# Designs tried in a protein design run: designed miniproteins, single chains, continued (3). Part 79

Each design is a single chain, and the fold is of that chain. pLDDT is the mean over its residues in the fold that is shown.

## One batch from the design tools (miniprotein)

Design m10724
Fold by ESMFold2-Fast:
Structure m10724 (fold): chain A 68 residues (1-68)
Amino acid sequence: MSPRELLLKEIEIMAEVIQYILENPETSKEEAIELAKKLGREKGLSDETAERIAEQAYSLAQTILEVD
């Protein structure tokens, strides 16, 4: 997998995980990681890569949801 192909797949997974969390704000970090791993396996990504994406997606989604 080229660096460009890897990046595009990572962006797709990240976007889907963020979308899921925004629609389900009670989603735990562990649930986000499991979702990312499932999506990552379908795209040929390692569980390690999927976990990193999930952590970034979770952090960003929590920032978006934090309103005061």
Scores: mean pLDDT 82

Design m10725
Fold by ESMFold2-Fast:
Structure m10725 (fold): chain A 100 residues (1-100)
Amino acid sequence: SKEEEIRKLVEELEKLIDEAAELAKKQGKYDTANKLYAGKGLIRTLVEEILDPNASEEEKKRALEELKLALESVIGLIEKIDKELAKKVRELAEKLLELL
């Protein structure tokens, strides 16, 4: 289903964000790693809000706008760690947003 495809893309994004956080820790950038873990959690929460059948149209629109900002924030943090990894995250984020 479309929902299963969305969930798989979120799982792939989470794995790449975890990889970026581990790289940040290896570089001694513990604050960046913490922000990446927080961003990962926020992205998951916002996608679940968008997929919630009990959420209003206005709640879903707000969650989508917040998701776009959260994705850009995470991508910007990863660009400072690994530019190729940031590119992969952006490609998955674009695919996710096309399905929402």
Scores: mean pLDDT 91

Design m10726
Fold by ESMFold2-Fast:
Structure m10726 (fold): chain A 73 residues (1-73)
Amino acid sequence: GSLDAEGMRRAAEAIAAAGLSEEDVERVGLALAGAQSKSPDPNSASVELAVAEIRRRLTGEAAEIAAAVVRQV
């Protein structure tokens, strides 16, 4: 699957609503941008790449929450 711009926006909103810190929300934004830059379509991000980038940038419960939200969107 892939996240388009609307999918990425919904993921960011859901992650912020899940009670992650402002710092962790910023790290998720960087992870999504990193996944998008590695995707062949510049207007989307692979869900698999987004989860991988989240796991590189976040740890523990925050990483699991962010990854779960990305998989649902």
Scores: mean pLDDT 75

Design m10727
Fold by ESMFold2-Fast:
Structure m10727 (fold): chain A 97 residues (1-97)
Amino acid sequence: SPSTKIVSFTITNKKAGQAAADAIKEVKKDPNVLDIDVFINGKKISSDQGIQAIKDAKPGDKITIKITAKTSKSADDAAKKIADAAKKAGATDIKIT
């Protein structure tokens, strides 16, 4: 069965949004990553705009990223990369579920 991981965090600055967007582009290169859904303040963003919307996110915006992958390892690795990139760039309230 596909594995799902959810990464959530709060944007504190423009660098955190950029770092998260870049990490999403990298994890999408894994053929075991099947889908990535982006939500900003609880609203689903269209797939074509998801990465740009994260880059344009404002301080205080709540980001949720739902990752679906063929393996639990790929889902976990993708979630950790996104969370670690956002945290390093100053995002807060970081949670992986």
Scores: mean pLDDT 86

Design m10728
Fold by ESMFold2-Fast:
Structure m10728 (fold): chain A 77 residues (1-77)
Amino acid sequence: LEEEAERLREEAERRYPGYEVVTLTGSGFSSRELAEALARREAALLEADGYRVFAAKVLPVPGTDEYGIVVVAVRPA
């Protein structure tokens, strides 16, 4: 989860030099549907605050039956 967040953050920083980059992560979601719904809500909140969503992903947490989310967004600084 954190590795994917870091990778996406670096990619966003490279594609949008000088932009403000925000990363949001969450885990412990009991279903993919719940994780997807929360990722969509976080993305919508960031867009309402003037960010462009770079990526929004749902990932299984290895060794568990839980899911995590990663949302990365950019805004001109």
Scores: mean pLDDT 81

Design m10729
Fold by ESMFold2-Fast:
Structure m10729 (fold): chain A 81 residues (1-81)
Amino acid sequence: EETVRLAAERDVRELLLELDPKAGDTVSIETVRKALKKMGFSDEEIEEVIERLKKASPSDTTVPLDLAVEILTEAVLRRSG
């Protein structure tokens, strides 16, 4: 379980950094949308994840990279069973 989560977290983090190499400690909401679309999420699923990120983040335009990785990893694991 934890091994699968760690692998998913690594893959998500790498994808986000590939799409936004200047992210630093934060990543843009648009980069997150792009990552979710590349991972095969529907527009409805993408907006659900974005809403969760905005609720947990103090900014509507960026989210902490670690928070984005955690929430995206959870979404990936829930979708894959």
Scores: mean pLDDT 76

Design m10730
Fold by ESMFold2-Fast:
Parts: C-alpha cells; sequence; structure tokens
Structure m10730 (fold): chain A 90 residues (1-90)
C-alpha cells in the first residue's frame, strides 16, 4: 500500500529529525523545540496510519512535554483517529 509506505517514510524521517534536534532543544533553542514538536506530531500521525497506536500516543505525549499547545494536541488527536481509520480500512 502506497499509504503504508509513505507513512513508514514519514515516521522514519520525523524520528531522525527529532534525534538531530535533541541537543539544540536541550540548550533551550526555541526554534529547535518548535520543529521537534512538529516532527513528533507528524510521527504520531504516521504511526497511527501504521496501526501502532502505542508509538503514536508516545510521540503525542513527547510533543505535549515539549510544550505543544492544547489546540495542536487536539488537532493531532483528530489526525491520529483519522489515520487509524485509514489503517483499519486497508
Amino acid sequence: SEIVERAREMAEKAERLVEELEPAVAEGDEEARRKAIEALLVRAAAYAVLGDLEKAREALEQARELGASEEEVREAERAIEEAYRLYKEA
């Protein structure tokens, strides 16, 4: 499935980006923190498409810990639900 292949690619790229940003986030770089939150939210949606809700939830919690807004968390939760629906239909 092209959807599954794309989701795997997105999860891997987001994971690498989060790892690359960790030192800057630890130093208090606000731009790096913002990018890490965005990458974690992408990772959460990608894992939901792959049917891995545990990893999706883990990524969402990491984004929340880094300071994702309540609006971003709500949007990501909806994206996770929609992505998991696509997984079930595949």
Scores: mean pLDDT 84

Design m10731
Fold by ESMFold2-Fast:
Structure m10731 (fold): chain A 82 residues (1-82)
Amino acid sequence: MTAEQLTKQGLAAYSQGKYEEAAKYFDQAVSLDPDNGRALIVRALSLAKLGDFEKAREYAERARRTAPLGADQVLGMIDALE
């Protein structure tokens, strides 16, 4: 599967509240394209929903290199949840 297909499947799982399953799909997407800002952002969001705020922040910070606006939005959401 492509990183885009994995991201789509992860987003479908996320929308159904299956955050653990979503995180696995996004992890695979990041593994295929480690600099993909979108995949890093959605992985950070799914980790935050699972309560792993430390790892969520790490992935959002990495996303700043390629998707700074999206990364800043996610970091703001994580701060609001913590």
Scores: mean pLDDT 78

Design m10732
Fold by ESMFold2-Fast:
Structure m10732 (fold): chain A 71 residues (1-71)
Amino acid sequence: SEEKLEEHLLALGQALKDGDEEAALKRLAAFKSALNLVKDPGIRTHYEQRALALIQQYGSGAIRETLLADL
């Protein structure tokens, strides 16, 4: 559901701001699992772009590169 996608993005953003690499990786994995259940390609692309922007804005160094590659 979109509600779960919003929850995962909020938690991912918080983990990135806190510098919590393990929490960020776990939340991205959960986000991707929820995203795979979305059948509408437009909604999927929209949420992928939001995750990308969030990682680019708040991620740094090696963790940014890892999360972008995993996206």
Scores: mean pLDDT 83

Design m10733
Fold by ESMFold2-Fast:
Structure m10733 (fold): chain A 68 residues (1-68)
Amino acid sequence: SYQKELDEAEKEADEAIKSGDADDMETAAGRAESLAQGALNAGDTETAERARKIGERAREAAEQVKKK
């Protein structure tokens, strides 16, 4: 499963990045990172990898915004 959680994490990350708000980006990254850890603990490595990439994208966007 996890498809709904992945879709929600991706949408939250996309909206946070569009907003330009570093706090929203960090919140989205944290949620995706938590999903990745949960999926990994459940043995779902594919979901864990997808969630990790969502978190990385949001975290990198937050870092870029903080440099502006």
Scores: mean pLDDT 84

Design m10734
Fold by ESMFold2-Fast:
Structure m10734 (fold): chain A 85 residues (1-85)
Amino acid sequence: MDHTDGVNTVYNMMDMMNDNMVVTVTMNMGVTHMNHDYTPDDTVDTMVTMMSDVMNSSSPPYNFHPSTVRVHSSWGYRMMDRFTS
């Protein structure tokens, strides 16, 4: 249930960045959970590749939170503003 709240927030963020970008990443996570290799998504493959290339330290392979894409897409500027309480 807490997860649904987080997903809703990401969905609203999608309206500011790119509808396809956020939704595609979220779908990719779902497909991976089903263990199906039948996902013809070029956008998803490109997105995952970019994130993997940026992350060089150590990150979870498939269990990424959609928020990770937000940081990458927004280059962290909005992240700092969000942390301001």
Scores: mean pLDDT 45

Design m10735
Fold by ESMFold2-Fast:
Structure m10735 (fold): chain A 73 residues (1-73)
Amino acid sequence: SEVEEEITKKKNDAIAKIKASKSAEEIENIENQTVKWLADKALRYPEVEELAKQQADEVRRTAAEKIKELEEK
């Protein structure tokens, strides 16, 4: 599905940006924007709701881990 490919690409792009970030504020902004985008896609395409939720959970987890790393430096 083109929508599934778009969702997966968006998640991968977000994770790469989070891992490259040096700012907790930037990471939180990427997380919030990506999670909202995934939620909006799930509303338009109910068939990808589970995938979008799983990808959102991975983005949130990666953001939390990276923020913790920056704080524990």
Scores: mean pLDDT 86

Design m10736
Fold by ESMFold2-Fast:
Structure m10736 (fold): chain A 81 residues (1-81)
Amino acid sequence: SMEEIEEVHEKLLEKAKEEEEKGKPPSKETYELAEEFLKLAKELLPDLPESLIEKLRNAKTPEELIRESSRILSFLERALS
């Protein structure tokens, strides 16, 4: 379960970094990866803070998606260790 989340997060980071390098906003595919990441995170930890979910969902730039998704992953790692 955590392994699946890490795999989706790695794909999200790869896409978002490419978009940041190109100076583009996140693509539809990148937002779909972010939603898949959130779905898996919420399934693994139902008590995931709404503030973290909201920040990721409201992300408008690739840099914001990278930052906020990485914050959620760190929170999960600490909560589930």
Scores: mean pLDDT 86

Design m10737
Fold by ESMFold2-Fast:
Structure m10737 (fold): chain A 88 residues (1-88)
Amino acid sequence: SVAAALAAALARYGEGLRAAEAAGDEAELYRLAAEAWRAAAEALADPRAREALLALADLARAMAEGASPEEIEALRARARAALAAARA
């Protein structure tokens, strides 16, 4: 299930995410969030749910890398569309 995949990813990356948040390291926080979303996606058999989590991972990675607002909006649109498709 998506919930189980997310729980497993949080168990693996949660400590690193909390450490990055405590340090105020936004780039590291987004980088670890991207890895957590990707790990959750890899645990899913449903290709639509997997694409939704991969789209979120790509968005978080772009935010970590300081991508342009234009690129971030395009990735946000992709994530929104993929999430809608996974829920249909």
Scores: mean pLDDT 85

Design m10738
Fold by ESMFold2-Fast:
Structure m10738 (fold): chain A 75 residues (1-75)
Amino acid sequence: AEAAAGERGTKYARVVAAALRGSFQGPDAMREAARAEGEKLGLPDEVVDNVIAAVERQLAIFKEEGLEFAPPAPP
């Protein structure tokens, strides 16, 4: 039965959505949003941290595709 996995997946999806919304305000806002949603859903910190790491990895891929915010090298 995949019922428990489906319910867990729904909670993870909500944490991911919160993290992505927070990411527009920066990495601290992303982590704060993810942790707040995870706490609201009763998820342990380890699970929330794993979701944050997955979102950070996805954002790194987007940066590689042209969302580069690196400052120019100083002269």
Scores: mean pLDDT 69

Design m10739
Fold by ESMFold2-Fast:
Structure m10739 (fold): chain A 93 residues (1-93)
Amino acid sequence: SVLDEVVTKVEEEMDRFLEESKERIEKSEHPEKQYTIEQFSLIAVHVEQEYTIKETGKKNGVSQEDIDKALDKVSDHYRKKKKELDEHAEKVL
């Protein structure tokens, strides 16, 4: 479905963003401050991705049930990526 393609794309985008976030923390002169910035940035990316899924679903006449399932999947992915960011920070800070 169109939502499955969007979910895959936003999950891949989040994965790339996480790797870039880890690199920014490691290269920062103030890594604890950078970690805080990256936490807020990851939240902002997640919020934008939720809006993208909702708007794409509505535009393509997708059922609310299927939109909710896509949002749940993306939220689960975000929680896993947040945990990976936190675990990375524990190792490098």
Scores: mean pLDDT 90

Design m10740
Fold by ESMFold2-Fast:
Structure m10740 (fold): chain A 93 residues (1-93)
Amino acid sequence: SDRIKKLEAEVNELDEAIKKLEEQFEKYRDTDPEKAAVLARQIAALYDTKARIYRKLAELDPSKAGTYREKADSYEKKANEYIEKFEQLEKEL
């Protein structure tokens, strides 16, 4: 339980960091494409980290493994969306 609580706390910290970076991404998307591209890549990396934590939670709690894997898949999809945003911004530079 303590290990699960620690991983859940790490997810909450990642959520706060992601929200802040997503707000900065929207601010700079049209005004500073170079900065927006860097932010998109950073956001993708944080979503990948969040997905890895959910896969770890699935290993630690088999009774909830299905739910945790679905969350991991969702966050991997979010990471890929930000990679696509990064690639699109690079083409505009």
Scores: mean pLDDT 89

Design m10741
Fold by ESMFold2-Fast:
Structure m10741 (fold): chain A 63 residues (1-63)
Amino acid sequence: LTPLDGGLLPDLPLENFVAKDKEAEDWLRRIYRLQFERGDLETARLLAREMVEEGLEIFYRLP
């Protein structure tokens, strides 16, 4: 598993991401929706950075 670095999420299905707890999962789902469903890349990037700064652990698996 590769840790997220606070940039935009890689273009992977949501199922390829692993959150360590419910708080991290809630942040992941918010960022994923903004980036891939709403196309709001600026807000998605800001939230991803904030998520990493809060110490939330999210990883992804490459296909």
Scores: mean pLDDT 82

Design m10742
Fold by ESMFold2-Fast:
Structure m10742 (fold): chain A 85 residues (1-85)
Amino acid sequence: SLVERLREVIRNLRTEEDVRRALELIEEIVEQETEENVLEAARALAELARALAEAGVELSEELRERVRELLKKLEEVAEKLGISE
């Protein structure tokens, strides 16, 4: 599944290209606009942030912007689905 492939990419994260691939997979997951997919995408993004910190990989301006747009999309889909605290 996309989620399994995403977890494998994050677990083995070493390069900026791996980050691009992880973001691509998260974008595909969130595109389906289900509560399960939104929660999986949010969790994966948090795991990606942790993996980046551990690996010492700095994000380019391009990837930082992509992360911001993805966070915005997650927020919009969560609001659309009525997901709240």
Scores: mean pLDDT 79

Design m10743
Fold by ESMFold2-Fast:
Structure m10743 (fold): chain A 92 residues (1-92)
Amino acid sequence: MTKEDLEKGIEETLEIRGDENLAEILRLMLEIIEKKEIKDADEILEYIEITFQLITSPLEEALKIIDELLKEGKITEEEAEKLREILEKMEK
Protein backbone atom coordinates (compact mmCIF):
# COMPACT_ATOMS: atom_id res chain seq x y z
CA MET A 1 0.00 0.00 0.00
CA THR A 2 1.36 3.44 -0.93
CA LYS A 3 0.90 6.64 1.13
CA GLU A 4 -1.40 7.92 -1.65
CA ASP A 5 -3.57 4.76 -1.39
CA LEU A 6 -3.81 5.24 2.41
CA GLU A 7 -4.77 8.93 2.03
CA LYS A 8 -7.51 7.96 -0.48
CA GLY A 9 -8.75 5.29 1.96
CA ILE A 10 -9.02 7.94 4.71
CA GLU A 11 -11.03 10.28 2.42
CA GLU A 12 -13.39 7.44 1.37
CA THR A 13 -13.89 6.44 5.04
CA LEU A 14 -14.78 10.06 5.92
CA GLU A 15 -17.32 10.24 3.04
CA ILE A 16 -18.98 6.87 3.84
CA ARG A 17 -18.95 6.86 7.67
CA GLY A 18 -18.21 10.44 8.71
CA ASP A 19 -16.06 8.97 11.49
CA GLU A 20 -13.63 11.77 12.41
CA ASN A 21 -11.96 9.68 15.14
CA LEU A 22 -11.10 6.85 12.72
CA ALA A 23 -9.63 9.41 10.27
CA GLU A 24 -7.59 11.01 13.11
CA ILE A 25 -6.02 7.62 14.02
CA LEU A 26 -5.16 6.90 10.36
CA ARG A 27 -3.63 10.40 9.88
CA LEU A 28 -1.62 10.14 13.12
CA MET A 29 -0.17 6.75 12.09
CA LEU A 30 0.76 8.15 8.64
CA GLU A 31 2.45 11.11 10.42
CA ILE A 32 4.47 8.68 12.60
CA ILE A 33 5.62 6.77 9.47
CA GLU A 34 6.69 10.08 7.83
CA LYS A 35 8.50 11.43 10.94
CA LYS A 36 10.52 8.20 11.30
CA GLU A 37 11.30 8.27 7.52
CA ILE A 38 10.32 4.60 7.25
CA LYS A 39 11.09 3.40 3.70
CA ASP A 40 11.16 -0.36 4.37
CA ALA A 41 7.93 -1.94 3.06
CA ASP A 42 7.88 -4.53 5.89
CA GLU A 43 8.09 -1.77 8.56
CA ILE A 44 5.33 0.24 6.79
CA LEU A 45 3.14 -2.91 6.68
CA GLU A 46 3.79 -3.46 10.42
CA TYR A 47 2.49 0.06 11.23
CA ILE A 48 -0.56 -0.54 8.96
CA GLU A 49 -1.22 -3.87 10.77
CA ILE A 50 -0.95 -2.05 14.14
CA THR A 51 -3.36 0.68 12.92
CA PHE A 52 -5.90 -2.00 11.89
CA GLN A 53 -5.53 -3.71 15.31
CA LEU A 54 -6.08 -0.38 17.14
CA ILE A 55 -9.30 0.47 15.25
CA THR A 56 -10.78 -3.08 15.40
CA SER A 57 -9.84 -3.95 19.01
CA PRO A 58 -11.89 -3.18 22.15
CA LEU A 59 -10.60 -0.10 24.04
CA GLU A 60 -8.87 -2.21 26.74
CA GLU A 61 -6.88 -4.20 24.13
CA ALA A 62 -6.13 -1.07 22.02
CA LEU A 63 -4.64 0.68 25.10
CA LYS A 64 -2.40 -2.38 25.71
CA ILE A 65 -1.20 -2.20 22.07
CA ILE A 66 -0.30 1.50 22.58
CA ASP A 67 1.66 0.60 25.76
CA GLU A 68 3.58 -2.11 23.82
CA LEU A 69 4.39 0.35 20.99
CA LEU A 70 5.71 2.87 23.54
CA LYS A 71 7.86 0.19 25.26
CA GLU A 72 9.27 -0.90 21.86
CA GLY A 73 10.10 2.73 20.94
CA LYS A 74 7.81 2.61 17.86
CA ILE A 75 5.93 5.72 19.04
CA THR A 76 6.72 8.62 21.40
CA GLU A 77 4.89 9.37 24.69
CA GLU A 78 3.22 12.37 22.97
CA GLU A 79 1.95 10.16 20.09
CA ALA A 80 0.77 7.49 22.60
CA GLU A 81 -1.26 10.13 24.52
CA LYS A 82 -2.88 11.38 21.27
CA LEU A 83 -3.86 7.80 20.30
CA ARG A 84 -5.34 7.15 23.78
CA GLU A 85 -7.42 10.37 23.61
CA ILE A 86 -8.86 9.46 20.17
CA LEU A 87 -9.66 5.85 21.22
CA GLU A 88 -11.37 7.05 24.44
CA LYS A 89 -13.51 9.48 22.37
CA MET A 90 -14.58 6.55 20.13
CA GLU A 91 -16.00 4.69 23.19
CA LYS A 92 -18.38 7.60 23.95
Scores: mean pLDDT 71

Design m10744
Fold by ESMFold2-Fast:
Formats: C-alpha cells, structure tokens, sequence
Structure m10744 (fold): chain A 72 residues (1-72)
C-alpha cells in the first residue's frame, strides 16, 4: 500500500471538519435527516481515512465520535 502524505491526511481532516459543520448547520435549518446523515457519514469516512494515513486510527475514531456528538 502507498503511504499517505501528511498533506493528504490534513486535507481529509479539513474535509471531515467541513462536512461536520455542514451537517450541524443543515440540522439547524430543518433539512431532511437523510441529508444530514449523508454529511455526517462523509465526515466519518474522511476522519477514518486521515487516521489510517497517519497510523492513528484510535485518535481518528475519537474525533469522529466527538464530531457526531456535536451533530446529534
């Protein structure tokens, strides 16, 4: 497997943070639960990918959990 760069991991974290904020905003606007869940799922995937690239899956899981708690 090709090792991911720190830059690639940082891009995934930024995407995950953006998706998390978008999910929170959409929920506040009364968007359909399916749309909110789509952004929340995207955030989880991006955090997981960054965790794998950095060799820190446990930290990625914790961050994803904290983000999902903010969306809930």
Amino acid sequence: LTDGSPEEAAAHVAAADGATERAIELKKQGAPPSLVASYATAAMIHYATAGVLLGKPEEAEKRAREAMERVA
Scores: mean pLDDT 79

Design m10745
Fold by ESMFold2-Fast:
Structure m10745 (fold): chain A 78 residues (1-78)
Amino acid sequence: MQELIDKAGEHYILGLQAIANEDYESAIEHFDKAIEYLTQLLEIAKANGDEEMAKILEQEIGNLEKYKKEAEEKVKKL
C-alpha cells in the first residue's frame, strides 16, 4: 500500500519537474505512471469496500489526467 502511494507521489513530482524543464514528453510519461499507481490503489480501495478512499482516488486520477492533457497540448504546439 504505502509503496504504491510513494511511487504515485514520486512520479507526480517528476512530472511537474519535467513541465518546469519544458520536457513535456517526460511529463506525460511520469503522469501516466502516477495514474497507473493510483489506479492500482483504487482497485484495492474498491476491493475493500472503501467508498470514501475510492472517491478521493478517482478525483486525484482526474486531476492527473488533466495535467497530462495540458502537457500533450504543449507537445502538439512544438
Scores: mean pLDDT 84

Design m10746
Fold by ESMFold2-Fast:
Structure m10746 (fold): chain A 94 residues (1-94)
Amino acid sequence: ATVTTTETTTVYDKDLKKGEVFTYTFTATAKVESEMTVTAEAIMVVDGKEVITGVSTTKLGKAKAGETITATATGVAPEDGAKLVGKGTTTEVT
């Protein structure tokens, strides 16, 4: 079996207020028939420190080529001025 891992990071320049709810959705598409695992992380950056506030993992044991799989992470801003960084990771095993 061949393992392919792809990471995608998205940075949001919007400063969040304390208690503001945010959602990061990561979508991956299978290139071939494979076992897929997709992880979405909602990472909050406050004063240069990273805090992972939400993690979601979705598994699809027999993805068909062109099939889409989505993971959604939801978090809450711990402090005013927090910035959201979304990180998506895909593992595809053939």
Scores: mean pLDDT 74

Design m10747
Fold by ESMFold2-Fast:
Structure m10747 (fold): chain A 94 residues (1-94)
Amino acid sequence: SLEEEVEELVRELEKAIEEGDIEKAIEVLERLGELVRETPVEELTDEVLARVEEAAERALKKGKEEGDEKLIKAAIEVQTEVGIKLLEKGVARL
């Protein structure tokens, strides 16, 4: 399921951040961003989007601490994809 796939990717991202595996963290962020972008908005729950946003924020913080521009960019791209979906959901509720 989508929720299980997101949970697995978030878990992989958190592990990569904890272990300082920046390359793996970027790879997982790119996969999360693609998953959010490619999934129809009606299939993305607010809970799933919040979980992805929290994970991306943690990665952004790590990127800033390490001075890793690629990690910062990857995290911002995921936050942007989440923001777009949240906006689409807001418009659909009107």
Scores: mean pLDDT 87

Design m10748
Fold by ESMFold2-Fast:
Structure m10748 (fold): chain A 74 residues (1-74)
Amino acid sequence: SIEETIEKLKKAAETMKAAGVPTRLITGLLTHEISELFPEVREEARAVRDRAYADPSMSLDEALAEIEKVLRKA
């Protein structure tokens, strides 16, 4: 389900953050996963990735909120 996917991605993001992975790379990995699981929102997921790469000040919480919005459109 979409809710299970959201929780799984949040857990993965927390694990990667604890391991010292940069927010932009975490966002890139999560949006790639969404693009593979939900091709119908692929372009919206890629837009979130591109914003995270363009804005290094974007927090993980902000990125996850945008990712959740994309998933709820699928």
Scores: mean pLDDT 83

Design m10749
Fold by ESMFold2-Fast:
Structure m10749 (fold): chain A 89 residues (1-89)
Amino acid sequence: SPEELARDLVRILERFGPEYAKGYVAYLKDQGVLTDELIPPVLEAFRRLAPERYEEFVEMLKAKTTDKAYRNFVYTWLTKGNPTPEALA
């Protein structure tokens, strides 16, 4: 759901920082999980959960993910497991 995606993205951004979060966003787009139709409701949920970081998140969605950010996310995901709420706790 958009609320679950926004919650996971807030936790990932807080725990691992913006570069890792950019890689995760690229992964979700590549997997067809974060579709264009889901972006507005995810943005609204993110704005409610983390209003102070909303502008940063909007820029992450607009920016093309660098190969470095994507590779860093993939490497961490493969070596440390999927960044789920349980892994972030």
Scores: mean pLDDT 70

Design m10750
Fold by ESMFold2-Fast:
Parts: structure tokens; C-alpha cells; sequence
Structure m10750 (fold): chain A 92 residues (1-92)
């Protein structure tokens, strides 16, 4: 569940960045995603999400969130249906 919450919150943050949404909401989503990633044992993803939350450049923030999602999705790549859906989010 913690990993799923991290993926959901990070994906929501990525969508909001793409839409030019409010940075404070994006940062709050990324901080919560980092907490769930850390609780799930994904330390590298949590570090990337925290770094994204402290970034003011939307393009840099988006790059860091995509890298964090790649780290979180490594264990889900054996399931092609999930891989394809999340790869679309990562490449948009």
C-alpha cells in the first residue's frame, strides 16, 4: 500500500506540473509521496521526490519525479499492463 500511495501521489504531482498547477500543492503531494516511498523501503525514490519538492524549476521538478517513478516501478515491470500505463505517464 505504501508503494502504491507513493506512485499515486507522485503521478498526481507530475500531472499537476504538466497542467501548470499551483506549486505549493505539487510540493505537498511530493512530500507525502516521499514519506510513503521511504516507508516502503524505496530510499532512492524518496530522496528524488524530496529533491523535487525543493525545486523551483518545473522542468527540473518533472525530471526528478519521473526518475523517482522509474525507481518505484522497477518491481512492477514484470506486470506488462502496469508497465505500459505508467510508461505513458513517464513519457508524457
Amino acid sequence: DDKGMAINLASAALTLIEQGGPLQVVRDLLREAARYAEAAGHRKAAELLRKAANTSDPEKMKELVKKALQELLKDLTPHPKYRDRFQKALNS
Scores: mean pLDDT 77

Design m10751
Fold by ESMFold2-Fast:
Structure m10751 (fold): chain A 99 residues (1-99)
Amino acid sequence: MEEEIRRAEELGREAIEAVHEGKPLTEAFAIVARAAASLSDEALKAAAEAMYEAAVEKGVTQDMVDTMAFFGEVAEAMGHEEAAKVAFEYAKELEEKLK
């Protein structure tokens, strides 16, 4: 569990870092989709929090909001209801920081 949570946080930060570096949005989406397909609901909640923290630290952009929202959609599609809820809540918080 601890290793899975650390891996989830790493993947979450990697997705936001890709967006911040100006990589194609599809690369960030691929990272969060891989995480949602392979990790537990508990680990994915940690990924959402790590993504939120990284986005706030780097300066929130629309692409970061879209990446968090996409992560929520994929988590929901994979049956990770708790992680999806947390991701959508963080997407809303990030959107509020755009202004």
Scores: mean pLDDT 87

Design m10752
Fold by ESMFold2-Fast:
Structure m10752 (fold): chain A 91 residues (1-91)
Amino acid sequence: KKEEELEKLKEELARTIVEGLVADGKAGGNAPELSEEQKEEIRKRVLEEAEKLIETLKNNPELLKEVQELIENQEAPSEAEKLVREIVKLV
């Protein structure tokens, strides 16, 4: 089922973004170390925004095409960008 696959990809995207932020923090920028509570808050926000974006793309075929073209032209996409590409294909 397409909707079940979209939910799974949204969860994977949120997790990947949180993991990336944690890795960047460990790499020693000026970014503070994220607590487990902060990671969960970010995950929830990413899921909420991803859901809004998916609904927007479903209702706007022109925007969907534009996003597909942007992702397809992305050289060396990040793990998060790869997941967005899969989500966009299912919309």
Scores: mean pLDDT 70

Design m10753
Fold by ESMFold2-Fast:
Structure m10753 (fold): chain A 83 residues (1-83)
Amino acid sequence: MLEKAREYIEKAREAYKKGDEKTAIDYLHEAMGHLIEAANQNPSVRDQVMTLLTGAARDVGLGNIQDAIDDLESALRLLEQAS
């Protein structure tokens, strides 16, 4: 369940390292979708995960792609620990 979220976060990081910000953002949106699904199945961490996803969406809007990646990695870690 969380494997696709992790895969898309890793792809976003790699695209960002190559300077392909648009591709990085597209992968972050894919990761967010999978993290939302996982959060809905884990009520104990859902609110914390949704707060991090809201932060990531704001960071993407501001061009803070590294901060958005870090927020999604934090959300993934919370979900992995709750599973």
Scores: mean pLDDT 87

Design m10754
Fold by ESMFold2-Fast:
Structure m10754 (fold): chain A 101 residues (1-101)
Amino acid sequence: AEEEVRKRIDELLERMVKAGLITPEQAEAIRKLAEEDGRPFEYLLAALNGYDFTKLTPLEKEFEIGVAAVDIAVQLVVDGKPGTDENALEYVEKRLEEKLK
């Protein structure tokens, strides 16, 4: 279960790089930050919204992660879904699909 979520996060980052939405350096920064503070979905969503975590200050990072966290929480409530990692991941995957087309 946890390994499946981690694999899907890695696949999502690879898709974002292949689509030209982020650089390999940005993907690596997201991986490290997410591993450090346990907020992978917030980093992924903020990156999909155009935020470059290789360039943001610590305060700017916390602000944009906070905005992404609220976006995920509100959307899951609106959709009537529990706040699970799987549901957060599905929302981020949906946002990527919308961004690609």
Scores: mean pLDDT 85

Design m10755
Fold by ESMFold2-Fast:
Structure m10755 (fold): chain A 63 residues (1-63)
Amino acid sequence: SRAERELARVRRAMERFVERGLISEEEAQALLDEARAALDAGATRVEVGVKDGEITVTVVYPA
């Protein structure tokens, strides 16, 4: 499903952040769980990025 593909994309981003030492594995799992919950609640996209060494998460819902 679209949600499964989006979740897989978020998971890969979390893996990279852990690999870079930006977050712990526990923090990555918590963010992934939040992303899954948002997608289950009807979000179409979860954007994860890094700005000034801080992880940013933006949840997009359908208009």
Scores: mean pLDDT 79

Design m10756
Fold by ESMFold2-Fast:
Structure m10756 (fold): chain A 68 residues (1-68)
Amino acid sequence: SREDLVLRLTRLVRRAIEEYGISEEEAGELINLYRTDPEAARKLIYERLPPELAEELIAVLDEVRAAA
């Protein structure tokens, strides 16, 4: 469901902030960039986060985009 996707996205974003030093502002900018330029957002996510977390975050963002 859309609620489950939002919850999964929220948990992954929180993990990026708490474990990998992403600011809330930076997280918001990455999500906005994904909306306007998903290729650029994917590249930045892979640069800032470890591959495992980056892949999970991108997969959830792709599901959110598909559900919209």
Scores: mean pLDDT 81

Design m10757
Fold by ESMFold2-Fast:
Structure m10757 (fold): chain A 110 residues (1-110)
Amino acid sequence: SLSDIQRLRLAIALRNPALGLKDLPKEFVDLLQEAVDAAYRGDLEKTKELIDELIKKYPDNELVYQYAAIVFAVAGDLERADEILEEAEKKFPDSNIREVTRATIAALTS
């Protein structure tokens, strides 16, 4: 929903400690913010382009896949969110990314 997207936008803009953004490169956070801003405007094509760029630049960073899945899930594109989590589970087989992502979405949408 728009309220869920707005909560995520504010959490990223304020560098909410629960999101783990503190030690990420500025470009990572800037691209993530732009992707969420595009989703808030209903521009899911631009959101996809920015998320694809983020994954391309940081393919070995598990947090990219977590945030990408969160963005699409709160935007209502559950199929794309699931596809991103499946890709992440193949790259990071020992991770709890699906559970962590679900918990983060629940915390942001409460």
Scores: mean pLDDT 81

